# Designs tried in a protein design run: designed miniproteins, single chains, continued (5). Part 46

Each design is a single chain, and the fold is of that chain. pLDDT is the mean over its residues in the fold that is shown.

## One batch from the design tools (miniprotein)

Design m17579
Fold by ESMFold2-Fast:
Structure m17579 (fold): chain A 118 residues (1-118)
Amino acid sequence: MIPVPDLRGKTVEEILDTLKALVDELRQALKNKDYERVREILDAMEEVIAQLEKLLAERDFSPEERQILQTLIDLLRGLVDQVRAALEAKDYEGALEIVDTFKAALDVLRERVRQLRA
């Protein structure tokens, strides 16, 4: 069972770094054809989405930070749904492409966070 990361008290940058690590684990599990591990990671990602929604409801983020986190929630929902669909279709190459697309989108969000601080 994969441990679910705790996002409480994290900055937006730390949240993005935590999710990058989790996505890297997802990609490795897909490459290793460890589909049980892939499903465990997707379940952990659904719990991360619930944590992010709670953080958005309870914490005083700037409008710019809220937009970044909302975009992240939408991207994570899409990742989980699309990877689950690809696994059901046995489209393992498509699952890897979905993960690589999400990683590129995370890099864009990380650059946005960097620009807000600069």
Scores: mean pLDDT 85

Design m17580
Fold by ESMFold2-Fast:
Structure m17580 (fold): chain A 95 residues (1-95)
Amino acid sequence: SSERQKLIDDLRQYAADHRAKAEALRAQAPTSPDPAAALLLADAHQQVSDIAQSIADDLESGKISVSDAKHKFATQTTSLLLRTIGDIIDAELGL
């Protein structure tokens, strides 16, 4: 359907954009004021890219519905965000 194709295209573009951000952050990390933070942010962008690409692939192969894809994207990105926030809090409390 046109809705399925649009979601595939949107997810692939989203994956490409976040992969580009990850690559730029890794390239700039050695000259960053905080190289460790730049690398952590790069890893987060890479994980978002991987999630979006995986869901787009499953949609294109017909393994999941459009509804399932939207639910998976929301769930997996929310889980990643909460994990990243938790890691930051744990690091601060460890100081």
Scores: mean pLDDT 84

Design m17581
Fold by ESMFold2-Fast:
Structure m17581 (fold): chain A 77 residues (1-77)
Amino acid sequence: KVEEALRLIKEGRWDEAVELAVELAKQGDTVGTGRVLKALYDAGHREAAKRAAERIIKESTDPGVIAVAGQLLKDLE
C-alpha cells in the first residue's frame, strides 16, 4: 500500500493516494501513513495532504497515526 500510494503521487493521482493514506492509518501503520503524508506535502499537494491528515484524525483510533497527522497540520501553518 505505501509503495502504491507513492506511485500514485508520482503519477499525479493524489486523490487516490489520500484514500490509501487513510486506509494505512486505519490499519495502524504509523510509519506508512507518515511517509505518504510527507510525499504529498513534498510534491506540493498541500491541500491533499491537509485533507488526508484531517480525515485520519476523524477516522483513526490509533494515537500514533493521529499524532503524525496532527504534526503535519502544524507543519502546514
Scores: mean pLDDT 80

Design m17582
Fold by ESMFold2-Fast:
Structure m17582 (fold): chain A 89 residues (1-89)
Amino acid sequence: MNKFIADVLYKASEEAKKLGLDKIAEELKRLGDIIENGGSKEEIDEAIDRLAKAITEEYPDVTVQEAKDGIKKQLEALREYAKNKEKVE
């Protein structure tokens, strides 16, 4: 489960890097590393805050709260997908 979510974040990081979004790419990779290693809720929340701030630096019309909510919603969708995949195995 954690490896699947981390792999998706690593792919998103590489895509962001190709687009020149270096800070967003770095924070996506950091969030992936924390999730893969089973980091605490506090570590994950801090990584989400860092990623949200990086997004607002590139896209000033997006608020930090909107970015955080979007990230959390995407992570929840990935967790549900991974959970359903595990049920088949």
Scores: mean pLDDT 81

Design m17583
Fold by ESMFold2-Fast:
Structure m17583 (fold): chain A 66 residues (1-66)
Amino acid sequence: MSERERLALLIGERLYKSLEKLDPEMAKEVQKIMDLFLQGKLSVEEAMTKLSKIQQKAVDQDIPLL
């Protein structure tokens, strides 16, 4: 696993933990992205881009991130 792949997994895990209680639907989207990435259906760059968009939505909704 590359450093960038490990970073994507870390970001996904932190987003999921932050969102699972505050916005379960957004947490489910994070899980979907991570599942597709782990299945090889998304590249690391695609996963990172999708996770960044969810992070931005969480920030825009004033959700505290870990």
Scores: mean pLDDT 80

Design m17584
Fold by ESMFold2-Fast:
Structure m17584 (fold): chain A 74 residues (1-74)
Amino acid sequence: SMEEVEKFLEDTEKGMRKAIEHLREAGYSDEVIRAWLRWLAREAKREAARKFPEYAEEINKRLDEILERLEAEI
């Protein structure tokens, strides 16, 4: 359902924000943090294609938008 899709996207963004916080606290560079976010986005797209195949295109677009916004905040 779209409700489950929205929750998946919200949980994914929260997870990415937590990853940024933890990697910064651990002293990793902005380059490493961006690389990790790109990996997380790719993994989220794979999971979305498996769980929500009918929404895959919309989810991929939304994940790209989340990634672009978060990378700009680093």
Scores: mean pLDDT 90

Design m17585
Fold by ESMFold2-Fast:
Structure m17585 (fold): chain A 78 residues (1-78)
Amino acid sequence: SLEERLRRALEEAREAAREYLRLKAANGPATEITAAALRLAGATFEAGHLARQLGDEAALAEAEAIAREAGMGGYTEL
């Protein structure tokens, strides 16, 4: 279901954010930080898209908060 896909996308976004922030804090290799950032961007984008499709305002707010906390809060999508 779309609700199950949204749940998985949010779980992916949370995991991707943790990995990105871990690599960034550890001064990891630039290639790994970039890969983690791209994965995070993709996961938050998918979660946001699914949340909007389902009208799940709480899930949308969570996806936006995950992006903001990772320093990606400049992305406003309409």
Scores: mean pLDDT 82

Design m17586
Fold by ESMFold2-Fast:
Structure m17586 (fold): chain A 85 residues (1-85)
Amino acid sequence: MTDEQLEGLLEALKSSDPVVRRVALAEAARALREQAERSTDPAVKEALLALAGELERLGRQPSVSDEEAEAVVRRMREIARRIEE
């Protein structure tokens, strides 16, 4: 996942439109699952699947705080760095 995609996700998560937030979270969760299927590192695969589940949980919430949105994007950046190692 690119930095541009992560910034787009952060903007979507901070949106007042719940439809925009749900779509962004669903697309991010799908991308994480697809990446997990391609990963041969069990720790990376487990982290990606766990994060995908957390994004689906956030999508079921009536609102997402700025702190939650920033924490999710931070975790995605950390996992991306581990994959590049």
Scores: mean pLDDT 75

Design m17587
Fold by ESMFold2-Fast:
Structure m17587 (fold): chain A 100 residues (1-100)
Amino acid sequence: MIEEDLEKIRKAYEDFLAGKTEKTEEAQPAADRIEEIIATDPELGKKILEKLREIYLEYYRKKLTDELLEKWKKELGWDDSTTKEELLKFIEEKLKKELE
């Protein structure tokens, strides 16, 4: 069940990046179900959040354009020398801390 929902979310991100769709609407029911499970079962939710973190990081690695990188640098107060890899590492560390 949850593996199928995670796969739908991952595929929707890939399809969006490939320009096959402007929206991730097919993944929305799967995302809603995952959020409900996280709210009702904290132990299962912790495992689901770890898998979702991996999916989100992969999506951001592929989606992070120069324009989006500059926007996030401005929001975080980082300088122009900050690399894409440094920003992704920061996001990964922040997600790990926030989902503990």
Scores: mean pLDDT 62

Design m17588
Fold by ESMFold2-Fast:
Structure m17588 (fold): chain A 76 residues (1-76)
Amino acid sequence: KTEEKFALLERIDAALAAGDYDAALAHLEELETLVSDPLELKLLEQIRAAIAAKDVVAAQMELGVLELYLAVKEVF
């Protein structure tokens, strides 16, 4: 589950770096099906808003926050 989430985050980041916002949104929607944690859902909503605004920097910052959150959950 967590490993699958990291793989999808990596694909979203790669799509954003390529300027492929449609691919980034598709991977984000797939990631949304794997999450039930309220903080994860909030972060996904913020990432979605940034992608919709085509703000790559904001989207990548929010992805980094979600990656960090998932990493700290992994050690507990």
Scores: mean pLDDT 81

Design m17589
Fold by ESMFold2-Fast:
Structure m17589 (fold): chain A 82 residues (1-82)
Amino acid sequence: MLTLTFIANGKEQTVVLGKGEHVLVIDGVPVTLILDPERPERMIGSLLRLIGMYLDAERAGNTALAEGLRSLHQSLMNALRQ
């Protein structure tokens, strides 16, 4: 299982997620994560999606959503490195 920490609606959230497909809601936006700690390559698509959503939020001036997506991406990367 992976422990992920991210910001949503101005509050720090912590979730513990197992293998499989999960949907997290960040500032009203659904974010789909496909998690497989045994096969990290299966999570690359989710990481790239988070980066794309972050860039779109930054360009739209949605700072709250951008910070939430950035924090989730950093948390996921950190969990994979430990």
Scores: mean pLDDT 82

Design m17590
Fold by ESMFold2-Fast:
Structure m17590 (fold): chain A 62 residues (1-62)
Amino acid sequence: DREAKLAEAKAKLDAWDMSERAKQELLAEYLLFVLGESQREAAEKSGLSVGAVSRLRRRLSR
């Protein structure tokens, strides 16, 4: 279920004309706020560092 949702999100983002960083940040946002993943899990699945995910979460929670 969660893996299927993640695969669908990745496929959708891959179809968009966006930078790799922007795709990673959108995927991390989805993992954090929609799926309720931890910062570590979001970092692992999006390809961002834990620090980058932490900064993203702080920026979006402002």
Scores: mean pLDDT 75

Design m17591
Fold by ESMFold2-Fast:
Structure m17591 (fold): chain A 69 residues (1-69)
Amino acid sequence: DDELKKLKQQVDDLLSKGKTPDTKPDLQKLLEQLKKLHDEMSKTAPDTPSSYMKIIQMSVMITSIENAL
């Protein structure tokens, strides 16, 4: 939860700065990191509501970055 909160803050901060040459590489790196975490959690996470919520939150962040790029 704390790690996901930090990642969300990083995504929100970069998105608030807008699409610039400086932010685009950082957004691409975050996108790659989030996709990897999403894939890992989808394979290993227990079948619980809290796990589903975390997977959904990561999917939302991934979509937000993809839409910004």
Scores: mean pLDDT 76

Design m17592
Fold by ESMFold2-Fast:
Structure m17592 (fold): chain A 60 residues (1-60)
Amino acid sequence: SRQEQRDQLERERTAELQRIEDEVRRRGVTDPSSPEFREYVRRVEEVVRRHNERLDAIDA
């Protein structure tokens, strides 16, 4: 069903966001003022935006 597809996509998005956050911490990029940390934040936003587009396509 569409609901199952949305649920799976949501889990994938959550997992990918978790991986990015874990990656920045593992690499020792914990300074929120650093440009490296800011770059990861922007990457997170981009991933979220793309997943939202996919959700919209499924719901259409």
Scores: mean pLDDT 79

Design m17593
Fold by ESMFold2-Fast:
Structure m17593 (fold): chain A 83 residues (1-83)
Amino acid sequence: VKEKLFKIVKESSKKGLEIAKKGLEEGNEEKFKEGEEIALTVPRMVLEMYEGLGDTESAEEVRELIKKIEKEIEEMKKEYEEK
């Protein structure tokens, strides 16, 4: 079950980041925000689930994934300012 959840988290994040990148390329701020939400919503929900269960190890793994996603979003925003 854990492996399946982590796969869903990674796939959702990848799709959200792809949408966000297209939004930036098109100059579409709404599309960028939609991509950002898609990338972060599922990981945040999974984090809350593991925290609620007291599964500290799984919660920490998801927290690390969220930090990586947030870092990628910040890097994309920085590139948007240059374009």
Scores: mean pLDDT 79

Design m17594
Fold by ESMFold2-Fast:
Structure m17594 (fold): chain A 74 residues (1-74)
Amino acid sequence: LSEEEKELISKMDRSVSVEVGLELRAIGLELESELSQETRKANGDSRSAQEFLEEAEEVRKPEVIEKRSKEDVV
């Protein structure tokens, strides 16, 4: 493989890894939203369930995935 081809493969692998990582984070935030307000406060987090769901949606946005992939490459 040429050096250019190797760079393209590496970039694709990083993009996939970032996407998987962000999806796992979004799932974690959705699970946090299922906890009661009292349980979240006990864990040191006073945010509402709605705020966790909004953060999960933000993480899943294609723009965020693309931005993170570019940041990890740069």
Scores: mean pLDDT 63

Design m17595
Fold by ESMFold2-Fast:
Structure m17595 (fold): chain A 74 residues (1-74)
Amino acid sequence: MSKEELEKLSLEELKKVLGEIFDEIKSLIEDPEARAYLDQLRDAILKIEDKEELQRIVLEAQKTLEYLKEKRAS
């Protein structure tokens, strides 16, 4: 999803998208400690109510997901 598409989303839609990205990232991580850390990070971030901050976090989460997919494909 592009930055422009994220700017059109509501706070609740951003939280949903972020949750889906975190679930996909978690599916690519096999280390139990890393998975537990991701769950804690997800819970903390989903308490954020600033739409602009959530947009930035979604963009960073997308970059992380892309990196993990590329690493697995290589």
Scores: mean pLDDT 77

Design m17596
Fold by ESMFold2-Fast:
Structure m17596 (fold): chain A 72 residues (1-72)
Amino acid sequence: SAAQEGMREAVKVLRKELEAMRPQLSPAQVAQLEALIDRMEAAVDAGDIDAFKAHYAELLAVVGQAYAQLQA
């Protein structure tokens, strides 16, 4: 579906952004973000929009914490 293709593209973009940010993140933050992106990809493959949204919300929280640490 168009929604699944959009979500697949979002996962691809997030993986690219994680690689760009990797040198600025701790190994624990990288592992946590990789796990969340993997769960988002699994949700896309299953067509589970609610799971995709839940994992995306968790990813935004982790990214927010990482940015706060970089600015402190």
Scores: mean pLDDT 83

Design m17597
Fold by ESMFold2-Fast:
Structure m17597 (fold): chain A 81 residues (1-81)
Amino acid sequence: SNEEEKFKAVLEKLAEELKKLAEAGKLPELKKELEENREAAEEALKDPRLSERSKQIAQAIIDAATNNDVDAAVERLLALG
């Protein structure tokens, strides 16, 4: 469906943006993006058809936002390279 394609595209674009922020050491900006996208990531994880890469991205966003563990999020996002 169009919604599934949009979620996949949004998550992949978000992953690249978060990865760039992490590589640049822009931790305050990264934290803000993670918190703002937490609800979208939680909704995405409800779709059983979500790719493994997209699940890892969504989970990294949720974990970072929930636990305030930006270092763990950075490590996970860089591993997706």
Scores: mean pLDDT 70

Design m17598
Fold by ESMFold2-Fast:
Structure m17598 (fold): chain A 74 residues (1-74)
Amino acid sequence: KEKAKEEFKKKLKEKFASKGYTVEDDAIDKIIEDIEEILKEEGKDTNLSAEEMEKILEERLEEGRRVLEELLAE
């Protein structure tokens, strides 16, 4: 579980950097925590692979683009 989260965190950080964003570790951690919280509230398993977490993140970000902007914006 923890290893998968760390791998996902690294991939997410690299993706943001490739798009020209300078993202702090705490902002990435917040995004991951929000995803886990949503899954827990829906009664779903939070023991996900890095690839599964990335897919969920992308689906949620498409729906909640403004949430990402608020987390990363000034």
Scores: mean pLDDT 63

Design m17599
Fold by ESMFold2-Fast:
Structure m17599 (fold): chain A 70 residues (1-70)
Amino acid sequence: MLVEAQRFKSLALEHLDLSDEQLIQRYRSQLDPSHLAALIAAHRAFKQDVTAQVTQEDLQAARQLVEQNS
C-alpha cells in the first residue's frame, strides 16, 4: 500500500457513507490536492473492500477527480 494512502486509511473508513464528491467538498479547504487525492483513493478502495490496498492507478484516478472538482 502507498504510504500517502495509508495515512488517510482511518479517515477514509469513517466516511464510507459519503460519495467521492462529498468527501472532496468537505476536505478541499483543509487538505492540499495531493493529500486530498490520497484520501479519495483510500476512500474509493475501501468502499469496495475494507482490506483493499491502494495502487498507483487508484491514486492517479483520484488525482484527476480532485482536479475536475477544483
Scores: mean pLDDT 77

Design m17600
Fold by ESMFold2-Fast:
Structure m17600 (fold): chain A 96 residues (1-96)
Amino acid sequence: SAAREEAQQLLQESVKATSEAQQAGYEAMRLMYEGDVQKGKELVEEAAQRAIETNTEAAKRNAELGDQDSAAKNEAMKAEVERNAKTTLEILEKAE
């Protein structure tokens, strides 16, 4: 069904966005060592926001379809992105 296809796409997009948010954290640390703290902050904020939004949509859709296990995984990925972004941004802010 279209609803299942949408949920599968959102799940794949949430996994990709979560991975991209993790990669943005590594790139931000590299940018900090190169003296571009502001670009690092923007990169982390943008990637984290996208991952949070994508996981929120995927969690909601999986819950609507009765897939509580997938919804819980999306909520866990969202929480991990939020914690990692906060820690990375605190390091970057201290470097300014």
Scores: mean pLDDT 87

Design m17601
Fold by ESMFold2-Fast:
Structure m17601 (fold): chain A 87 residues (1-87)
Amino acid sequence: SEEEKIERVERIMLELLMTLIDKGIISEEEAKEIAEKAHSLYDGTFESTVKAARYALELIKERHPDNEEALKLVEEAEERLKEIEEE
């Protein structure tokens, strides 16, 4: 269902942000700012959820362009999002 796909995208993004915080790559404050900016694109649809998630990934890449661990985690999240979109 669309609702289940939305929940899967939200879980991928939550897991990514929590992992970045746990590894000391971003602060809890930065994670909240990224999430808030991404949420501004959300309108309750799956399409907007994916758009919001991709915007969050871009913000992480722009803020941490030289952090190889962060970039690897973003790439893994991008691949997981692509799998859901191809369903």
Scores: mean pLDDT 88

Design m17602
Fold by ESMFold2-Fast:
Structure m17602 (fold): chain A 67 residues (1-67)
Amino acid sequence: MIELTPELKERLEKVMKAWSEATGKEVKSPEDYVRLAAEIMGRSLTDEEIRELVERGLKKLQEALEK
């Protein structure tokens, strides 16, 4: 399981809120955000691909915020 820092959690919540407001759909998790973004881009992603993208994205964001 990926352990989220408070800063990373706040940034994710802000991004998810912006997408919920823009699309009219509720985005409650990073997985929901990736799914919605893929749908808007006309891409078909499996649940495994969505999970991998979330894990990779969260790790990269955490590394950027720690420095």
Scores: mean pLDDT 68

Design m17603
Fold by ESMFold2-Fast:
Structure m17603 (fold): chain A 88 residues (1-88)
Amino acid sequence: SEREKKIEELKKKYEEAKKNYDTLQSNFDAHRARAEAEIAEAEAQSKTDPGWAGLARGFRDGLAQEESRLTSAKNEYDKLKKEYEKLK
């Protein structure tokens, strides 16, 4: 039936969104610890070499972009999960 097709399609999208979110979360957790250490080192070095201030900024901007992507992935997963739960 049309309803069964929609439920199956939503289930596939929600499972894909969950897998994407779980992958991004795992990668972010691993990368965040490393990025925080690199930011701290770059900020310490920037006191004697101004070039390191740019590197620290770059690392912070990169981490913020990854957090934004993770938030977007979580929102998409939550939205699809709710839509799937409403139809079953």
Scores: mean pLDDT 85

Design m17604
Fold by ESMFold2-Fast:
Structure m17604 (fold): chain A 97 residues (1-97)
Amino acid sequence: MEEELLSKLVRLNEKLYELAKSVGAQSDVFKAGTLLSLLALKLYQEGLLDPEDPSIADLSDSELGKLLGVDRVDLRDQVGILNLLLESGSIEEVEEV
């Protein structure tokens, strides 16, 4: 499961990069890519991703494509989640003096 998840995140990020090129680097696509990177980091910190699992490289691109099932709807949902994560997780407010 963890191995498949990490593989999906890597390949999804690559597909988002290709999509960003095809649509002229829309900010929404870049936000989705950032969301996936933050999600992968969070899962790694929580111990849900095994950093020692080497088998990402063993999955073929066609197999990863089938597992990903990336649709435009997924991108919209991921952008929404990204906005929530950035709002709650990346606000390092300077203390009001």
Scores: mean pLDDT 45

Design m17605
Fold by ESMFold2-Fast:
Structure m17605 (fold): chain A 89 residues (1-89)
Amino acid sequence: PPELRAEVERLKAELDAKLREAIRLNSRSQEEYDAGLARLEKNEPLVDKAFEEGLERLKAEVGEEEALRLRIDSLRGLIEVIEEMKQER
């Protein structure tokens, strides 16, 4: 369903934004920040490919709608974990 695909893409964008913010907040220097962003950007296409391949396999197992719902739940869980980590000292 297009609505579920749109929600997955929205959550992926939110996760990326929160990861970039976490790198910024945890960087002590410009060099550390630049290195963190470079690592994130280098790994992003590999992670995205693995996510897409995993989603296609899951669609084959449980169907598209259920696969997308499971992906949405997983992305929401990851976002919550990152937010909780940012709240800790």
Scores: mean pLDDT 79

Design m17606
Fold by ESMFold2-Fast:
Structure m17606 (fold): chain A 89 residues (1-89)
Amino acid sequence: SGLGSRQIGRSIGVALEAGFSESQALSLAAAVGKALDKLLTNPSLTKATAESENGAKATATVDPENPDVAKVEAEVDGKKITFDLPLTP
């Protein structure tokens, strides 16, 4: 029900590979972690949005064809990124 270190690490890695700074990647990962926590703690939700203290935003949406995958849309400083994250059933 909580976020795993693997999901956070993956979010940081994806952001860094996309050319975000370390501080931006950490802020994005924090927002992603909050969105995933909302999504995983309420099985009735198919979509959750969260914001980090540094203004990064993330929306996680469960793939209707595969509930083990979430589509993540995240933004910091006006720069956007989209990627998939595995969810544990």
Scores: mean pLDDT 78

Design m17607
Fold by ESMFold2-Fast:
Structure m17607 (fold): chain A 61 residues (1-61)
Amino acid sequence: TLEVHVIPVAPDADLKKVVEALKKVPGVHSALPVPSSNSVAVVGEGGEQLLKQSQEVASKF
């Protein structure tokens, strides 16, 4: 089942770089920047593990 997770990103982070990094996470099918909320919308499969991995990757920016 495809899930949508909104991942908060640091205000000083480059959203394009975060999107590119999140697209490399296993289970991610697409990632879209949401500049108005400093976040990235991730679409994929993996439940809680997908969310945790996406948050971990985004936190490095």
Scores: mean pLDDT 80

Design m17608
Fold by ESMFold2-Fast:
Structure m17608 (fold): chain A 89 residues (1-89)
Amino acid sequence: MESAEELREKGERAFAAGDLEAAIAYYEEAAALEPSAEIYAALANVYYAQGDLERAIAYLRKAAALAAPTDPARAAALEEARAVLEAEQ
């Protein structure tokens, strides 16, 4: 069993290589082990790269909700990104 951190690193490498399917798989596995604002924001970025605005928006909402209690500035930035994507739909 890999740690969430190891899976995040694999997701980052897959995304950098343009393997969006592998990136999603690694980030989803990382989120299943340890959900975090960072992982949900990463999933939003990959779905945005695929052109899936609905899933990108959904993951930005999840990321903002997790960030809000401990990092309200990051939560606000994630909410702004979500609002921009919603305006694109």
Scores: mean pLDDT 83

Design m17609
Fold by ESMFold2-Fast:
Structure m17609 (fold): chain A 99 residues (1-99)
Amino acid sequence: DEKKEKALFYLRQALAAVDRALEHAPESAKPDLTKAREYLEQAIQALENGDFDKAKEYVKKALEYLEKTLETHDLSPVARRYLELAIEAVKEALKLLDE
């Protein structure tokens, strides 16, 4: 399934970007980034199991925590850049999962 494979690619890219953002994030931002990471892992697992609806739900929750982090925390330029890359990748995955 090409759609599933592309969505998984973007979700794994987002997960890697969140991990990089966590390396550079202040302690105050880490709880929300960790929640986003957990939802991305759940989205990947749901999608691997063929559950597109559940994957979409988790992707939306991940996006919520990523956008909240960007809006509510003073981030270093490096952390901000990785967070913006994660948000873009999540949005691409969500577009593929949307009918």
Scores: mean pLDDT 89

Design m17610
Fold by ESMFold2-Fast:
Structure m17610 (fold): chain A 86 residues (1-86)
Amino acid sequence: SAAERRERALREIEELEKELKEKVEEIKEKAKAGELSEEEAEKQIKILTAEGQREAARLAAEAGLLSEEEAEALIRELEERIKELE
């Protein structure tokens, strides 16, 4: 059912958010330890955040939480941002 697809997508998005938070925290700790510059850490965090938002948008569209048009526009914008940061 649509409700079941929506609930699964929301759980997957929550898992992605948790993973993103852990990765961001690891990058921040590396910056504090002097293993990464603040600029490098900030760049990595921005890329990871955009990648996570892109994946969440795909899941949300698949579950009908976003329109196909909204998801395509958001994903395109996020992909451009990732490319500029790399």
Scores: mean pLDDT 85

Design m17611
Fold by ESMFold2-Fast:
Structure m17611 (fold): chain A 96 residues (1-96)
Amino acid sequence: MTLEEIKEKLEEISKRAEEIIEEIEKEYEKLDEKEQRKAELVKEFLEKIKGKSLEEVLKELEELYEKLAELEGGSKKVKENLEQLKKLLEEVRKKL
């Protein structure tokens, strides 16, 4: 794949990530304050990954996981949504 094609794939993944964020937001009112803060961190991550390489995006995702785990010992729902994003990124990377 060319660099251009990688950017297009990353944009597609960003759109899928937006869908995951929307799912988190639908449950936002049911989340406690710590879970809401975690959702905000995920939104910030989504904005940061625009224009980055897949390798950098995966690294940022791992760092986000570490930060989320440090804040509280296990937002299962947020971690599940991030795992879906990670799988999408890894799937695209394997096809390259």
Scores: mean pLDDT 63

Design m17612
Fold by ESMFold2-Fast:
Structure m17612 (fold): chain A 73 residues (1-73)
Amino acid sequence: MKTKIDFEVSVLMALAPEEALPIVREIQKLVEKFYEHPEKLPWVLEKVREMFGASVEELQKIYDELKKEIEKL
């Protein structure tokens, strides 16, 4: 699972427009915190996949969702 998430994030970093890179990097840092909680990784992978083609506003919503979940753990 971690390898699949790392791959998807790497592709996102390569494809993301310059204005989206800062939020994508912050999401990457949050995603790395979930590696200590393997039961959450399928859900995290789905959230990372939602980032493809997402606007900066949509990326911010994904960041907020990930942050709320990690704060519960």
Scores: mean pLDDT 81

Design m17613
Fold by ESMFold2-Fast:
Structure m17613 (fold): chain A 81 residues (1-81)
Amino acid sequence: MTRETKLEMVKLLKEMYEKNPTKLPDPSLIEEAKSEEEELELTKKALENLIEGEPEEIAILKKFLENFEKLLEAHEANGLP
């Protein structure tokens, strides 16, 4: 994960958190991650907590994962340093 991809991920999580602050992942946890592996694990755990909420939140989670995967692929394909 690149720095730019991390910023996009945090931005998406923050937008979701702002809409439902009590149920969504805390973006500060992602910001505290020191390694790419930790970022992925924290993001996964946060998203897993979301899917236990409501069917509507599951739909948001799926869209987030799809967008996150597309961002990772786009950054890798475009060769962003």
Scores: mean pLDDT 56

